# Ledger of designs, part 82: designed miniproteins, single chains, continued (5)

Each design is a single chain, and the fold is of that chain. pLDDT is the mean over its residues in the fold that is shown.

## One batch from the design tools (miniprotein)

Design m18846
Fold by ESMFold2-Fast:
Structure m18846 (fold): chain A 86 residues (1-86)
Amino acid sequence: TIELNEEEREKIGKALELYEKRTGKEITDTIRAVILALHELVLKKGGVENVSFEEALEYLKEKGLDDLSEEDYKIIFESVKEAWRE
């Protein structure tokens, strides 16, 4: 269980909104889990500029969250980065 403060909930919510807006796809439990995991990685690395797409994919694979298309991962990663910059 991830304990989220209000700021983290806002950033995660924004990333979910950006994904839905860009893809038109339903937010599945897997999509939500990937966004949460990437948000955690950004926090751990001290900012979005410190996380590469390759590192993000490796982190997701370690968590067993690697069963999405490459296009979905790219859109999710960019959505998390954009939400973090706001």
Scores: mean pLDDT 79

Design m18847
Fold by ESMFold2-Fast:
Structure m18847 (fold): chain A 102 residues (1-102)
Amino acid sequence: HMEKLRELARKAAEVAGLTPEEIDELAKNAPQIFADLDAGRFPGVSASAATPEEKERITKRALALTALVLYHLRQKGAPEEVIRDIARHLGLPDELIELALE
């Protein structure tokens, strides 16, 4: 179970275009992220970005984390159509949407 969560987080980070270091960090932290989601705590994303590069990195991380949140909701019984609708409204690429529906 924990290994599946790490693999899912790694794939989400890769699709979102995170760096190798950020991919490894997200995969390592995936069990804790899902434990926090089970406890009703959502991952925080810092909104403080001074440069276009920092904004791009924050956006990529937010997309990866959003895919993990949607995966969690799907595992808790949210309908596929609801997950697809939310993901499209939030601007997730199709590959991240399909990953959230695994």
Scores: mean pLDDT 79

Design m18848
Fold by ESMFold2-Fast:
Structure m18848 (fold): chain A 64 residues (1-64)
Amino acid sequence: SDILRETAARLGVSPEVVRGAIEAIKSGSAAATKAAVHDLARASGLSEEEVRRLLLEALRRIEE
């Protein structure tokens, strides 16, 4: 499935930006995850809560 492309379209960013954010989450670094969520919230105009939810949804679908 083209989960990265779908998530990028929902956020209004490139698939490469979404890939970087998912890699930050998978790294287990709280600092990297906070930075990625903050940057995507600013770029998308969505809340950090909504961005985090969308990224976790995408990660879950990729791991299935």
Scores: mean pLDDT 82

Design m18849
Fold by ESMFold2-Fast:
Structure m18849 (fold): chain A 88 residues (1-88)
Amino acid sequence: DEAEILERLRASIEALEAKPSKTKAEQVLLVVAKWRTGEISQEEAAERLSEIVGLPKSTVLAALRGNEEANRKLLEALRPEAERAAAE
């Protein structure tokens, strides 16, 4: 259900924006959620994500379009930050 997905994404945006300190993973989630809710374009999302994770914009665009290999690379780029977050 698209409406339920959008509601869940809006709740995620609100919760993440309420955090004064954000990890790279939280910044990525916020950008993806804003793109999925239509607040920013796919191109804008890819540009912001590229800056956050240090991957080429083309790789990030492929990940946002559902490319499995590109999605894996995006997750790998977040692994050190996710490990640090999990330790807390």
Scores: mean pLDDT 74

Design m18850
Fold by ESMFold2-Fast:
Order: sequence, then structure tokens, then C-alpha cells
Structure m18850 (fold): chain A 64 residues (1-64)
Amino acid sequence: DIADALVDTAAKLRAIGYVIEGEIQGKPEEGERKAREFLAETERDRDANVARVQAHIDRLLAEK
């Protein structure tokens, strides 16, 4: 839930970063391609990424 939302949000923010970088470089189509490739790769590793983020959240909440 929270870990899932954080992974999704972080992935989308980085994808937007690729799009913006492409615009700045005058290569918007290249930026969009990199964003799509990154999102697809992140989705393949989603369960592992969510588990990793959840472990960090649990650790932070326990330590205060």
C-alpha cells in the first residue's frame, strides 16, 4: 500500500525527469522512449522494489 504508492510515485517522477530532459535537449521522442523503458523495467522488478521499500519504512518507523 504505502510502499507500493512510494515506488509508483518515485518511478513516475523519474520517468517525468526523462521527458523533461528530452525536451531540454531538443529530443522529446528520445526522452519519452527512455521514460517508457524505465517504467517497463520498474514494473518487472515491482514486487522486489516494494518489498525493499517496505523494509526501509518499517525500520524508520521502529527507530523514530
Scores: mean pLDDT 79

Design m18851
Fold by ESMFold2-Fast:
Structure m18851 (fold): chain A 121 residues (1-121)
Amino acid sequence: SLEEIAQALRELAKVTGKKILLIGIGKGKELAEKLYELLKDDPNFLPVVHVQDVEFFREFVIPLLKANPDILPVILSDDKKVLEEIAKLLDEEKIDYILLDVSLSDEELVQIIRDHIEELS
């Protein structure tokens, strides 16, 4: 459920000690906004950023994340190639991140978040 994804993100914030930034691209924008509505009362969650394409992410989001190492980006998109290119940009800058393919089930999205938490434990 959407609520279970939100709970997994709350646990992620607690385990990492970081502020979570939900970044929506394409169909990921709708899910990011719905998740933020469930999370906005938690000061560990930043307002959603909408991104048009990989070039916008490179030009504006990468410098923001480099300036704010206390932010953990969670990128939501239905486009696997966009997610892969964003992952490459984040890897090059050594920035930790989570990718959520919004075409996956809620259970699969929860598992991706939980797997990332387990790798940090």
Scores: mean pLDDT 90

Design m18852
Fold by ESMFold2-Fast:
Structure m18852 (fold): chain A 86 residues (1-86)
Amino acid sequence: MKVLVVDASLEDAKALAEKLRELGVDAEGIEAKEAEKVVEKYDAVVVGGGYVEEFKKKFPKQKIIAASEIRGESEEEAIRNLAKAL
């Protein structure tokens, strides 16, 4: 499964994608303004910030997951729970 991580910050998107790759997820990070051009190439999209509803509306057939909805006792647990949701 190929996963796209979307955030307003390219740095934050890439950082989360790298952590997901360490857990065995095939993940790539992209800035939100560029993400719409490539979303269809991915099996799932992890969306940060206020972009969740916009992406769900624009890509109704895509698996959209809000990064903010994934919780854990630590940041590391939240990221592991996110990887399990993919």
Scores: mean pLDDT 79

Design m18853
Fold by ESMFold2-Fast:
Structure m18853 (fold): chain A 93 residues (1-93)
Amino acid sequence: SRLEELAERLIRLLKKVKGEEAPREEVLETLERLEREGRLGELERLVELLEAGASEEVASVAVALAQRGEEVDVAALTDEKAVELGRELAAEE
């Protein structure tokens, strides 16, 4: 039920944040792929941050920095600073 619980949380967030109506079956297929790739924990963390009221910018940057082994103070990350960091990370690749 970990994938099913995460799928329901993702569907709710996508509707709330982006106004997107994601089909549950497609979301589950994506989650199963991420689990096989060992990336499910990254998505769970992203969803947790978004559910806690973090912006998409803050949540995405926090997950990216954590993947790189960098310390992340989510409470100190403003939306403006997260946008700047996201731009810097995108410029590296």
Scores: mean pLDDT 73

Design m18854
Fold by ESMFold2-Fast:
Structure m18854 (fold): chain A 94 residues (1-94)
Amino acid sequence: DYEEIARADLEQAEELLKKAEEYLAKFKAGEDPEGNLKKAVVYLSAAGLLAASAWFYAELSGNEELKKEADELRKRFLALSKELDAAVAAAKAA
């Protein structure tokens, strides 16, 4: 069932995105910068893959609520990706 796959991927992507947010916050705070940046990148990459999968299966399901949830998750992923890029650029400039 496409709805079940979309829901499972959304739940996993949400958890991975939260982990990426946590590790990026620690990187920005100067806590083990190399370790936390590596973790933020790994979790963000995994979240992005599952968010794309969730979007694909939500579209196939035709469930409008799941499509909205997948769209909002993709927006959060893109925003966090930009924040990570900006934080890395700022660290290199320092």
Scores: mean pLDDT 88

Design m18855
Fold by ESMFold2-Fast:
Structure m18855 (fold): chain A 119 residues (1-119)
Amino acid sequence: DLSDLKVLIVDDSPEAVERLADILRSWGVKKIYGATSGEEALELARKEKPDIIILDMFMPGMTGVEVMEEVRKAGLDDTKLIAIGPESYRELALEAGADAFIPKPVKEEELLKAILSLS
């Protein structure tokens, strides 16, 4: 049951955040937060303590790798990390501590499978 999951979506594109949030809401997720920078993502992660963070690997400023490292440094060890990026970033994301990786363009079936495996 996805209705009790708290999910934070991080992407420098507000449109990408909204699109992913709409998909998650269609699956019954009710507690969804969005961030358009790594700094905003870390503030929300510390405040809300999400179950899952869906994180774009490529953002200006703080990188997806840096966000993942800072989430763990903040003691959010139980938060699951789903990294999103070009297929060439898969190995980098998993080595940096992502629990799952989804290549762009994001397929809903792959995202759902990752969320179900981590919830």
Scores: mean pLDDT 87

Design m18856
Fold by ESMFold2-Fast:
Structure m18856 (fold): chain A 74 residues (1-74)
Amino acid sequence: MDEEIKRLEEEIKRLEEEIRRALEAGDVAAAMQALSRLGEVANRAIKLAEEAGDEKRAEEFRERLKRAEQLVLG
């Protein structure tokens, strides 16, 4: 379980970087696609963290997703 959450966290980090680079390049379509994937990965990570009883880590993933949504959509 912890190794799976760590793997998802690394994927979230890569997607956050992909969103940043897409926005810097003016590629809103690529940023939107990366955000969609981030939502899927983050929601899975949140569920696993909640199942593990790690509510702090679940909240951190929720905040990271919210920040990415604001960056792309706000």
Scores: mean pLDDT 85

Design m18857
Fold by ESMFold2-Fast:
Structure m18857 (fold): chain A 109 residues (1-109)
Amino acid sequence: MDSLVDEAISAIKQGNLEEAKEKINAIVKNAKEAIKNKNDNAVLSAVDGLNTLLVAAFKNGNLAAAEIVLDGLKLLKEEAKKHSSNQELVYQLDVQLGLAGIIVGLLKV
């Protein structure tokens, strides 16, 4: 996962939206599989990775990358609601989604 996060950070810094989207989507896909497999530690690691990418998008003024992270967090919340009995995970994803929405809003100003 660190490799995907580092590759996504590089793509965000370079303004390579296509590569950033591919790497972010790979992290989200891995997190969705972890939710289905009840691997909460892998889900939390993926969420930490997405938060790192959200910070990288903010620092680089990359609105499009921040929106891709926001969309990924939305997909993970829906997956957790469908396949997880862990209400704490759903709550943590909701908090992160709120923070991502604030960052996207700040980048639009």
Scores: mean pLDDT 84

Design m18858
Fold by ESMFold2-Fast:
Structure m18858 (fold): chain A 87 residues (1-87)
Amino acid sequence: LSEREKAYIEAAKRLLEERFPGSKVELIEATRVSDTHWLLAFRITSEEGEFSALAVLTDLGDGLVDLVLKVIGKDGSVETFRRTVRL
């Protein structure tokens, strides 16, 4: 993985770790859609159970990325949250 790809993954992981404190966040798949768009799939393991998460990443340039995250609970519920972060 390039340094920039690692920065994207770390940004998404950090946001998921903030939402699920004490959890283990593992990258399952990273798909480049375009020069500015990525799809990242994660597995989250915590005391509360195991979850799947999908992150849609848009590189806005200037060291800024937009992240739309969808967390899928074991009951099929979907939580969506969005944050713009600096790399």
Scores: mean pLDDT 81

Design m18859
Fold by ESMFold2-Fast:
Structure m18859 (fold): chain A 85 residues (1-85)
Amino acid sequence: MMSFEELKEKVRELLSTLFKDQGDKVTVRQAAQVLWMLLASRGVHITLKQAEEMISRELGVPADAVVSIDQAAEAIARVLLEVLS
């Protein structure tokens, strides 16, 4: 299975590709959209609102907060591993 470190790096690379025009910053909502898509690709279907709540809770910030791509990648990787465990 992919390690947490490998998953975090792959998610970081994906975020940097999708949001390259925003520098190294994303909103919690944008991070949640990526989590939602990744979970759906693994056959786990949740609502976008549920994904936002998961990322918001993991980061300890509201859904409209701006975070670094590194923080978003770590949060997505942690939630993804918890859900897929």
Scores: mean pLDDT 83

Design m18860
Fold by ESMFold2-Fast:
Structure m18860 (fold): chain A 73 residues (1-73)
Amino acid sequence: SPAEIANEVFKKALELGLSLTDAILLGMLVYDLVKAGYTPEEIAERVKEFALQLGVTPEQAEELANFAKEIAK
């Protein structure tokens, strides 16, 4: 479900060391994208772009995007 996928991305963001606020925002983004029917590749691109906008490292952003893509399949 969108909520389960979003919760997994939220947990991954916390594991990677993101703040609670940033992890919540990323989880909410993933929920909206999955619910709207975006493809795994589109979800990955949006997650990476948004994470970089939040100021997380490129490495954290890439890891989150790849994780979101795999679980959204």
Scores: mean pLDDT 90

Design m18861
Fold by ESMFold2-Fast:
Structure m18861 (fold): chain A 94 residues (1-94)
Amino acid sequence: TVPYGPVLKVEVEELESLSASVDGFTIEVSRVRLDGEEYVHIRITSSQGETLESASRLDRPEEVRATADSLVEHMGLSKEARDTLYSLVEQILS
């Protein structure tokens, strides 16, 4: 998890960004560098304006996938939105 306040005080370098809109959800998966470490940042926004974000270290792909699963559950993603999120995560992890 990346807190809002600490992130704003550190230079974040976006290395790669993928996004899609499916079933009213906006899904963004980015590879970012923060304090010399690479992270996968996932942001999902619902049609109601609800947003959930989380970041996990790129060198821990199981943690990245667990984060994606958590976001699917908490946001109530459709099958199509879930499949899209997983596809974007695997593209970033490749």
Scores: mean pLDDT 80

Design m18862
Fold by ESMFold2-Fast:
Structure m18862 (fold): chain A 62 residues (1-62)
Amino acid sequence: SRAEENFKKISEESTKQDKKGEKITVDDAVYDVVLAVEYTVAKKLGWSKEEAEKRAKEIFEK
């Protein structure tokens, strides 16, 4: 709940403040989504958090 409120406030302020465009915002969102997906997969398979992060970086970077 608290994290959700903080996330919304930060996101809203970023959108208002950075009105010059959507530059980099999409990349940040995509990386977060990829991380969440890999984290979910790792949790189901019993892999480590480090492995999940490694996979996310490989996907996003390469």
Scores: mean pLDDT 64

Design m18863
Fold by ESMFold2-Fast:
Structure m18863 (fold): chain A 69 residues (1-69)
Amino acid sequence: LEEARRMARAAIEAVKEGNTISASFLLAVALTYAREDPEMVELLREALKAINAGDNEKAIELLERAAET
């Protein structure tokens, strides 16, 4: 879980920098670490969907929630 939270925080930084490729990669790895936590998995999946839709604001909010679970 801490690894997933750490990667979620790194993904927030990548999104803020406009680096959506790095953010998507970090999210994919975070999902691998979070797979035993359904709440975190749901938040990370919604964050990835937001990134793909170009909704960086929503992605950051969801990633912040994932980092706090």
Scores: mean pLDDT 80

Design m18864
Fold by ESMFold2-Fast:
Structure m18864 (fold): chain A 58 residues (1-58)
Amino acid sequence: TDEKAAIAEEIYREASKIPGEENQIKAIQEKMKERLGVEIKAESLEELERKVLEAILK
């Protein structure tokens, strides 16, 4: 859980350097699948963040 949270935070930190919400969402989705094995679909960064938190708590 704590390790997954740290990885997710790193992914979000790197994605924050990418211009545009759509591009950030895609980058986060790709890295979450690659590093944590979690596939998430979201239409906004807010929705994505909520779903990421739900996934890493499981």
Scores: mean pLDDT 79

Design m18865
Fold by ESMFold2-Fast:
Structure m18865 (fold): chain A 92 residues (1-92)
Amino acid sequence: AAAPTLSNLSATYDPAKDTATVTFDLTHAEGEKVLITAKSEKTGKSASLVTTENGTHTLVIKGVKEGDVITVSAVNLTTGKKGNTVSVTAKV
């Protein structure tokens, strides 16, 4: 089976809440459980999602700063296959 693949990353920073809303596309989930983790490089805060669904997903990380780099990774929990790691800067 193929490793889970992340693409089309975007991140929007909300200065009123100190949150980043991270949106991405997932492929090669194969109906298996995929753990997706998004982590802030400036604050070390993270958010995680477990999904079986290909397509567009959204994660919200609380306690981030403007211009923070968000790193997103994926692992298939059934196969143990690690996906690509992608990064995006959270912008207002």
Scores: mean pLDDT 84

Design m18866
Fold by ESMFold2-Fast:
Structure m18866 (fold): chain A 71 residues (1-71)
Amino acid sequence: PQVLFEKETIYVPEEELEKKVEEIVKEAQADPRTLRVEVHKTEDGYVVTIATRLPDGSVLVREIRLIPKKK
């Protein structure tokens, strides 16, 4: 059993930020392999952490940082 880590940063228009977080959470919850979904509000936006069980018994932990894009 191995734990794998992936980090991703996405820039989202400030007005769409919360909607994008909700979409990511919904997609993760719809996956039967998903073990855990956590949402953390930061000073600069949100971080969504998703733990997924892979077919080989490994766990993939994805950290998605969402930063508001201002114009």
Scores: mean pLDDT 82

Design m18867
Fold by ESMFold2-Fast:
Structure m18867 (fold): chain A 90 residues (1-90)
Amino acid sequence: SEAELAELEREARELFEEALELFREIFELTDDKEVLLRAIGLLLDLLGAYLELQRAIAAKDLEAAREALKRLKEVVKELKELLEKIKAEK
């Protein structure tokens, strides 16, 4: 439904903003090249998933929107795990 698509868009926006804040913390806390390359890879995955979600919403494809949201959640989870690992090594 259009109401479900609107809820998915809102959740995706919140996840995207959370991910950007996590990236900022990672980039401020570490100069480790391999960690930074991992973070950049996750940023590209985030952008890809967000664009897929926006396309799904435009097409009113609820299943595609749910799949894209799931990918956004996976990226946020990996960013949180990466940040906690960095903090634990201080």
Scores: mean pLDDT 86

Design m18868
Fold by ESMFold2-Fast:
Parts: sequence; structure tokens; C-alpha cells
Structure m18868 (fold): chain A 98 residues (1-98)
Amino acid sequence: DEKRRQEELEKLRQQRKYVSKLVAQQIRVIAMMQTSSEEEQEQLKEAYKIAVEEAEKVKAGKLTKEQAIERVKKKLKELGMSEEAIELAIEMLEELVE
């Protein structure tokens, strides 16, 4: 089935683009951790984790980008995260969904 083969190739192409974005954001977080305190490192890890979880929901069509941003803000504020960590998580989410 030619149509099924084309759909599978497009899925693989989209998956490769997403994995490249995940790796880029992970490298960014690791680089920031090299100049961060232990407390800041834990905040960076949590920001990345929440951003990825909500980006996956946007990619699955379960949430809009705007809904995901509001969920990230709420979750990180409830965890007592810094404003800088919240802003970073939103930036990472936006890069992952675009």
C-alpha cells in the first residue's frame, strides 16, 4: 500500500525532527547545569521534565500550545519553582512544539 508507506515515512521524518529538538534542549539544560548550584540543577531538571511531558500532549493533539503553557506555569508554581525556571520551561515547550 503506497499510501501507508508514505504515511510511515512522514511519521519517521517528524519523529527525527522531534528527537533532534529534544537533544538540543537536553544539551542546553546540561550546559546551564555546569554553572548552576545544586538547587538550580534540580529546578532545571524539573523544568525540562515538565516541558517535555506537556509538549508530548500537544504533539498527541490532547492539548493546544496555549493550554500546555498554562499547565506548565501552574505545575511549576505549585512546586515553588523560580520565575527563571518557569520561563525556561515555557521556552523549551515552545521550541519542542514548533
Scores: mean pLDDT 82

Design m18869
Fold by ESMFold2-Fast:
Structure m18869 (fold): chain A 99 residues (1-99)
Amino acid sequence: KEIEEESRLEALAEQVILLLMNGDEEGRKELIERAGLTEEEVEELIDRVAEELGISREELEELIEAARNGELTEEMEQRWVEMYQRRAEILKERAEELE
């Protein structure tokens, strides 16, 4: 179903970003290959995360680099928490509508 596919894509986007934050290029490549995604599709997922956070791709890249260098601020962490909370609320509302 669409909900399952969207949840899968969100999880993949989160894992790609975490691997980038760790500088794990090998892990990133393996994840993309196992998921059956192209590099273009991965770029689209990253772009989607930036849009959901209300920031530019440049800002997201800065967050990734800050995390990799151990410079992640509390404000940056708070943005991730807000994204996850917003996503959970949307999924809850969709589930209630289906019932």
Scores: mean pLDDT 69

Design m18870
Fold by ESMFold2-Fast:
Structure m18870 (fold): chain A 99 residues (1-99)
Amino acid sequence: MEEEIKKLKEWYEKNKDKLPRPDALARVRGTLTNPLIVSYLLNLLKKAGLLDVELPDEVIAAMDPQALEYVKEKLKDAFGKVEDIEKTARIITHLLGTE
């Protein structure tokens, strides 16, 4: 878990300004297949301090709206209500869309 948190922080610094991949929706659908995976990613992002960060406006504007909506639906399915669901969904979408 500590190595994964370190890699996640390194990913953020390296990829925060990168535009999402064209296959982001497919990547999100392929990864967020059950509530346990959603919970695991949320917990990693929280421990890495990445739930409190804002992505650049250009990156947000380039996100696939269908990928964002899918992530929001999966977060709601796993947790019911997520505080700042927009920010949480953006960071997860960007992570999966840039890996």
Scores: mean pLDDT 78

Design m18871
Fold by ESMFold2-Fast:
Structure m18871 (fold): chain A 69 residues (1-69)
Amino acid sequence: SVADVAAEFRDLLVERGVVSEERAEEIAAGLLDGKMPAAEQLRNLARLLEQWGRADLAAEVRRMADSLE
């Protein structure tokens, strides 16, 4: 489900030290708000992670996006 993927993504960001727990919760909430398809939001976030030099995380996030389709 989108909620399960959002939780997994939140946990990944916190565990890998990318953002604070509070910021990760805000990002995950955005995936659930329905303003944009969650898969598209995750792909946009994966591009941002690549720009931050985290191609490893970008690959995992793209796999999460693919799991929603």
Scores: mean pLDDT 80

Design m18872
Fold by ESMFold2-Fast:
Structure m18872 (fold): chain A 60 residues (1-60)
Amino acid sequence: SDELKKKIEEAIKEAKELLDKDRNSHQNRLLATMKLSEASLLLTKLGEPLPGEWVRYFMG
């Protein structure tokens, strides 16, 4: 549980850092999406939904 939470936090942090560097970069958006997909899978294992901010990013 704690290890999964840490991995989720790291994946979200890395996604934010990529977008902060250049959110208009297609490559950075792709990498951020991959990190969010990883976090989504881990959140599913914990039985928790995606944060609202990231749901909007994923589905928008």
Scores: mean pLDDT 72

Design m18873
Fold by ESMFold2-Fast:
Structure m18873 (fold): chain A 95 residues (1-95)
Amino acid sequence: SSSLETLQTQAQQAIEGLRSEDISVRRKALIELDVIVGVLALYYAVTRDEQALVLQLQILQEAKDALEDVVQTESNPFYKKEAQTLLKELERLQK
């Protein structure tokens, strides 16, 4: 669907932002990624479209290393917790 393609493009941009040397860009990207993952989870809950679940897993797998870096380097407990929450969601999607 065009909505899923838009979310995928936005997620790719957010993942690139997580790798920025600018802390404000990384923090903004982290929040954007959290919103995108939440939208995909809600879309799956309502529609049962497995493409949304597959896309959510792919996005989180691609973001994993950047999210782990945020957990290790981020000093702000809010942003650190957001990254930890996304990593826990990845674990839930992987049996």
Scores: mean pLDDT 88

Design m18874
Fold by ESMFold2-Fast:
Structure m18874 (fold): chain A 93 residues (1-93)
Amino acid sequence: AMKEGEELMKKAEELIKEAQKLNDEAKKLYDAGGDKDEALKKAREAREKAEEAYRLALEAGRITGTVKASSLAMAALSERVEAEYLEKKILAG
């Protein structure tokens, strides 16, 4: 039980890092006036990874009841919101 929660937290942490990188790349492409399709693709991939991380962090929280799991869920939610904002901004421009 505890090991499963730790594995879920580790996977969520990795997905959050991937989502952060994709959001940063999408932002740089958009700010530079680069490829809008590539920026949109990266923002969408970031959203999907952040959504998966959020689900895993919530499940880890149910298993472990730790503050760490809650912190990961909040980090994942933050990256999801950033990705949704970037997607909207790219589509509106």
Scores: mean pLDDT 87

Design m18875
Fold by ESMFold2-Fast:
Structure m18875 (fold): chain A 92 residues (1-92)
Amino acid sequence: MEEIDKLLEEAEKYIENGDVERAKQLMLEASKVANEEQALRIIDLAVELATKKGAISQAAEVLVQVGKNVPSDEVIKKLKEAAEIIRKKAKG
């Protein structure tokens, strides 16, 4: 759905601008209606939020909601990879 893609583009801009809370809110809203491909994009944005902006708690909240809303094998695999990246960033 084109509307979700626009929400994700807007979330990416908020991440770039450092508006962590607005980026999180848009990603959470998108996750409620995302398909598998869109869920994978949300996971990438959550990793960017954690690694580029240090917003680890906000990124973790997004990842949890994506896993609840889109419980596919590909999403679960990418969530595990994202969790490892964020964990390493939090310890460094």
Scores: mean pLDDT 83

Design m18876
Fold by ESMFold2-Fast:
Structure m18876 (fold): chain A 72 residues (1-72)
Amino acid sequence: SKELLDKVKALITKLYGEEKAPLVMEIYEKAGKEGGISEDTLLEQQYRTLLMQELAKRGMSKAEINKLAEEG
């Protein structure tokens, strides 16, 4: 979970920029705590979405990315 949080922070910073990244991370963490969803589950789902976007930019299909995420 801590390693996953660091990866999510890095991807959010890359996508939204350093100035906006702390606000986006705050909203992300708050949603996990208030929504009754575990922080680890929310982080995992969001990281998966960001990972899928990055791999798609490298030419990998959504189906292939989804299969890797389920098996890894």
Scores: mean pLDDT 64

Design m18877
Fold by ESMFold2-Fast:
Structure m18877 (fold): chain A 92 residues (1-92)
Amino acid sequence: MKKILVVGSEAVREASQALAKELEAKGYEVGYGGFSEDPRLATDEEIAALAEWLRSQGIDEIVAVGDEATIEAARRIAEAAGIPFEAVRAPA
């Protein structure tokens, strides 16, 4: 079973939760995470620590929902963790 982490900001919480429910309905194990601070301020050390945490949790994929800053931060974490990354535009 594939384990997916859905990441979004508070502004796209409804869209992120809807996507998480859709993935769970498809049989995936889904975790949900959010950024409480500006994701552009994440340091390389913080990114590395988050990547190690993702590996320890057995996360297979990150799906980022939201603005460009949220997507970019999630991409950096996924690259550091060596796992697949997907970006999903928030609904209009």
Scores: mean pLDDT 72

Design m18878
Fold by ESMFold2-Fast:
Structure m18878 (fold): chain A 88 residues (1-88)
Amino acid sequence: SKEEYIAWVRERMLEFEDRARKILEMAKKVLSPEEYEEVKKRLQDIAFRLLFTLHLVEAGLITREEADEIIDQAFKELDEIEKYVKEK
């Protein structure tokens, strides 16, 4: 159902937020202040994109396929940021 899909998108957002917080905790310890602010800004941008995607799904203004692509891309970017921080 639409309600079940919206619940799934919310779960993906919570997972993103949890991972982003952990990345920022690691980043603060290993990155310069300038690199930390860049990582924080990138994570904030992805978070806003996911929040906007949830809104568009609830409003019926995008397809599930479009939402799935945005969510998949967000988690790929999250994985890249996490790898960047861990390799420092």
Scores: mean pLDDT 90

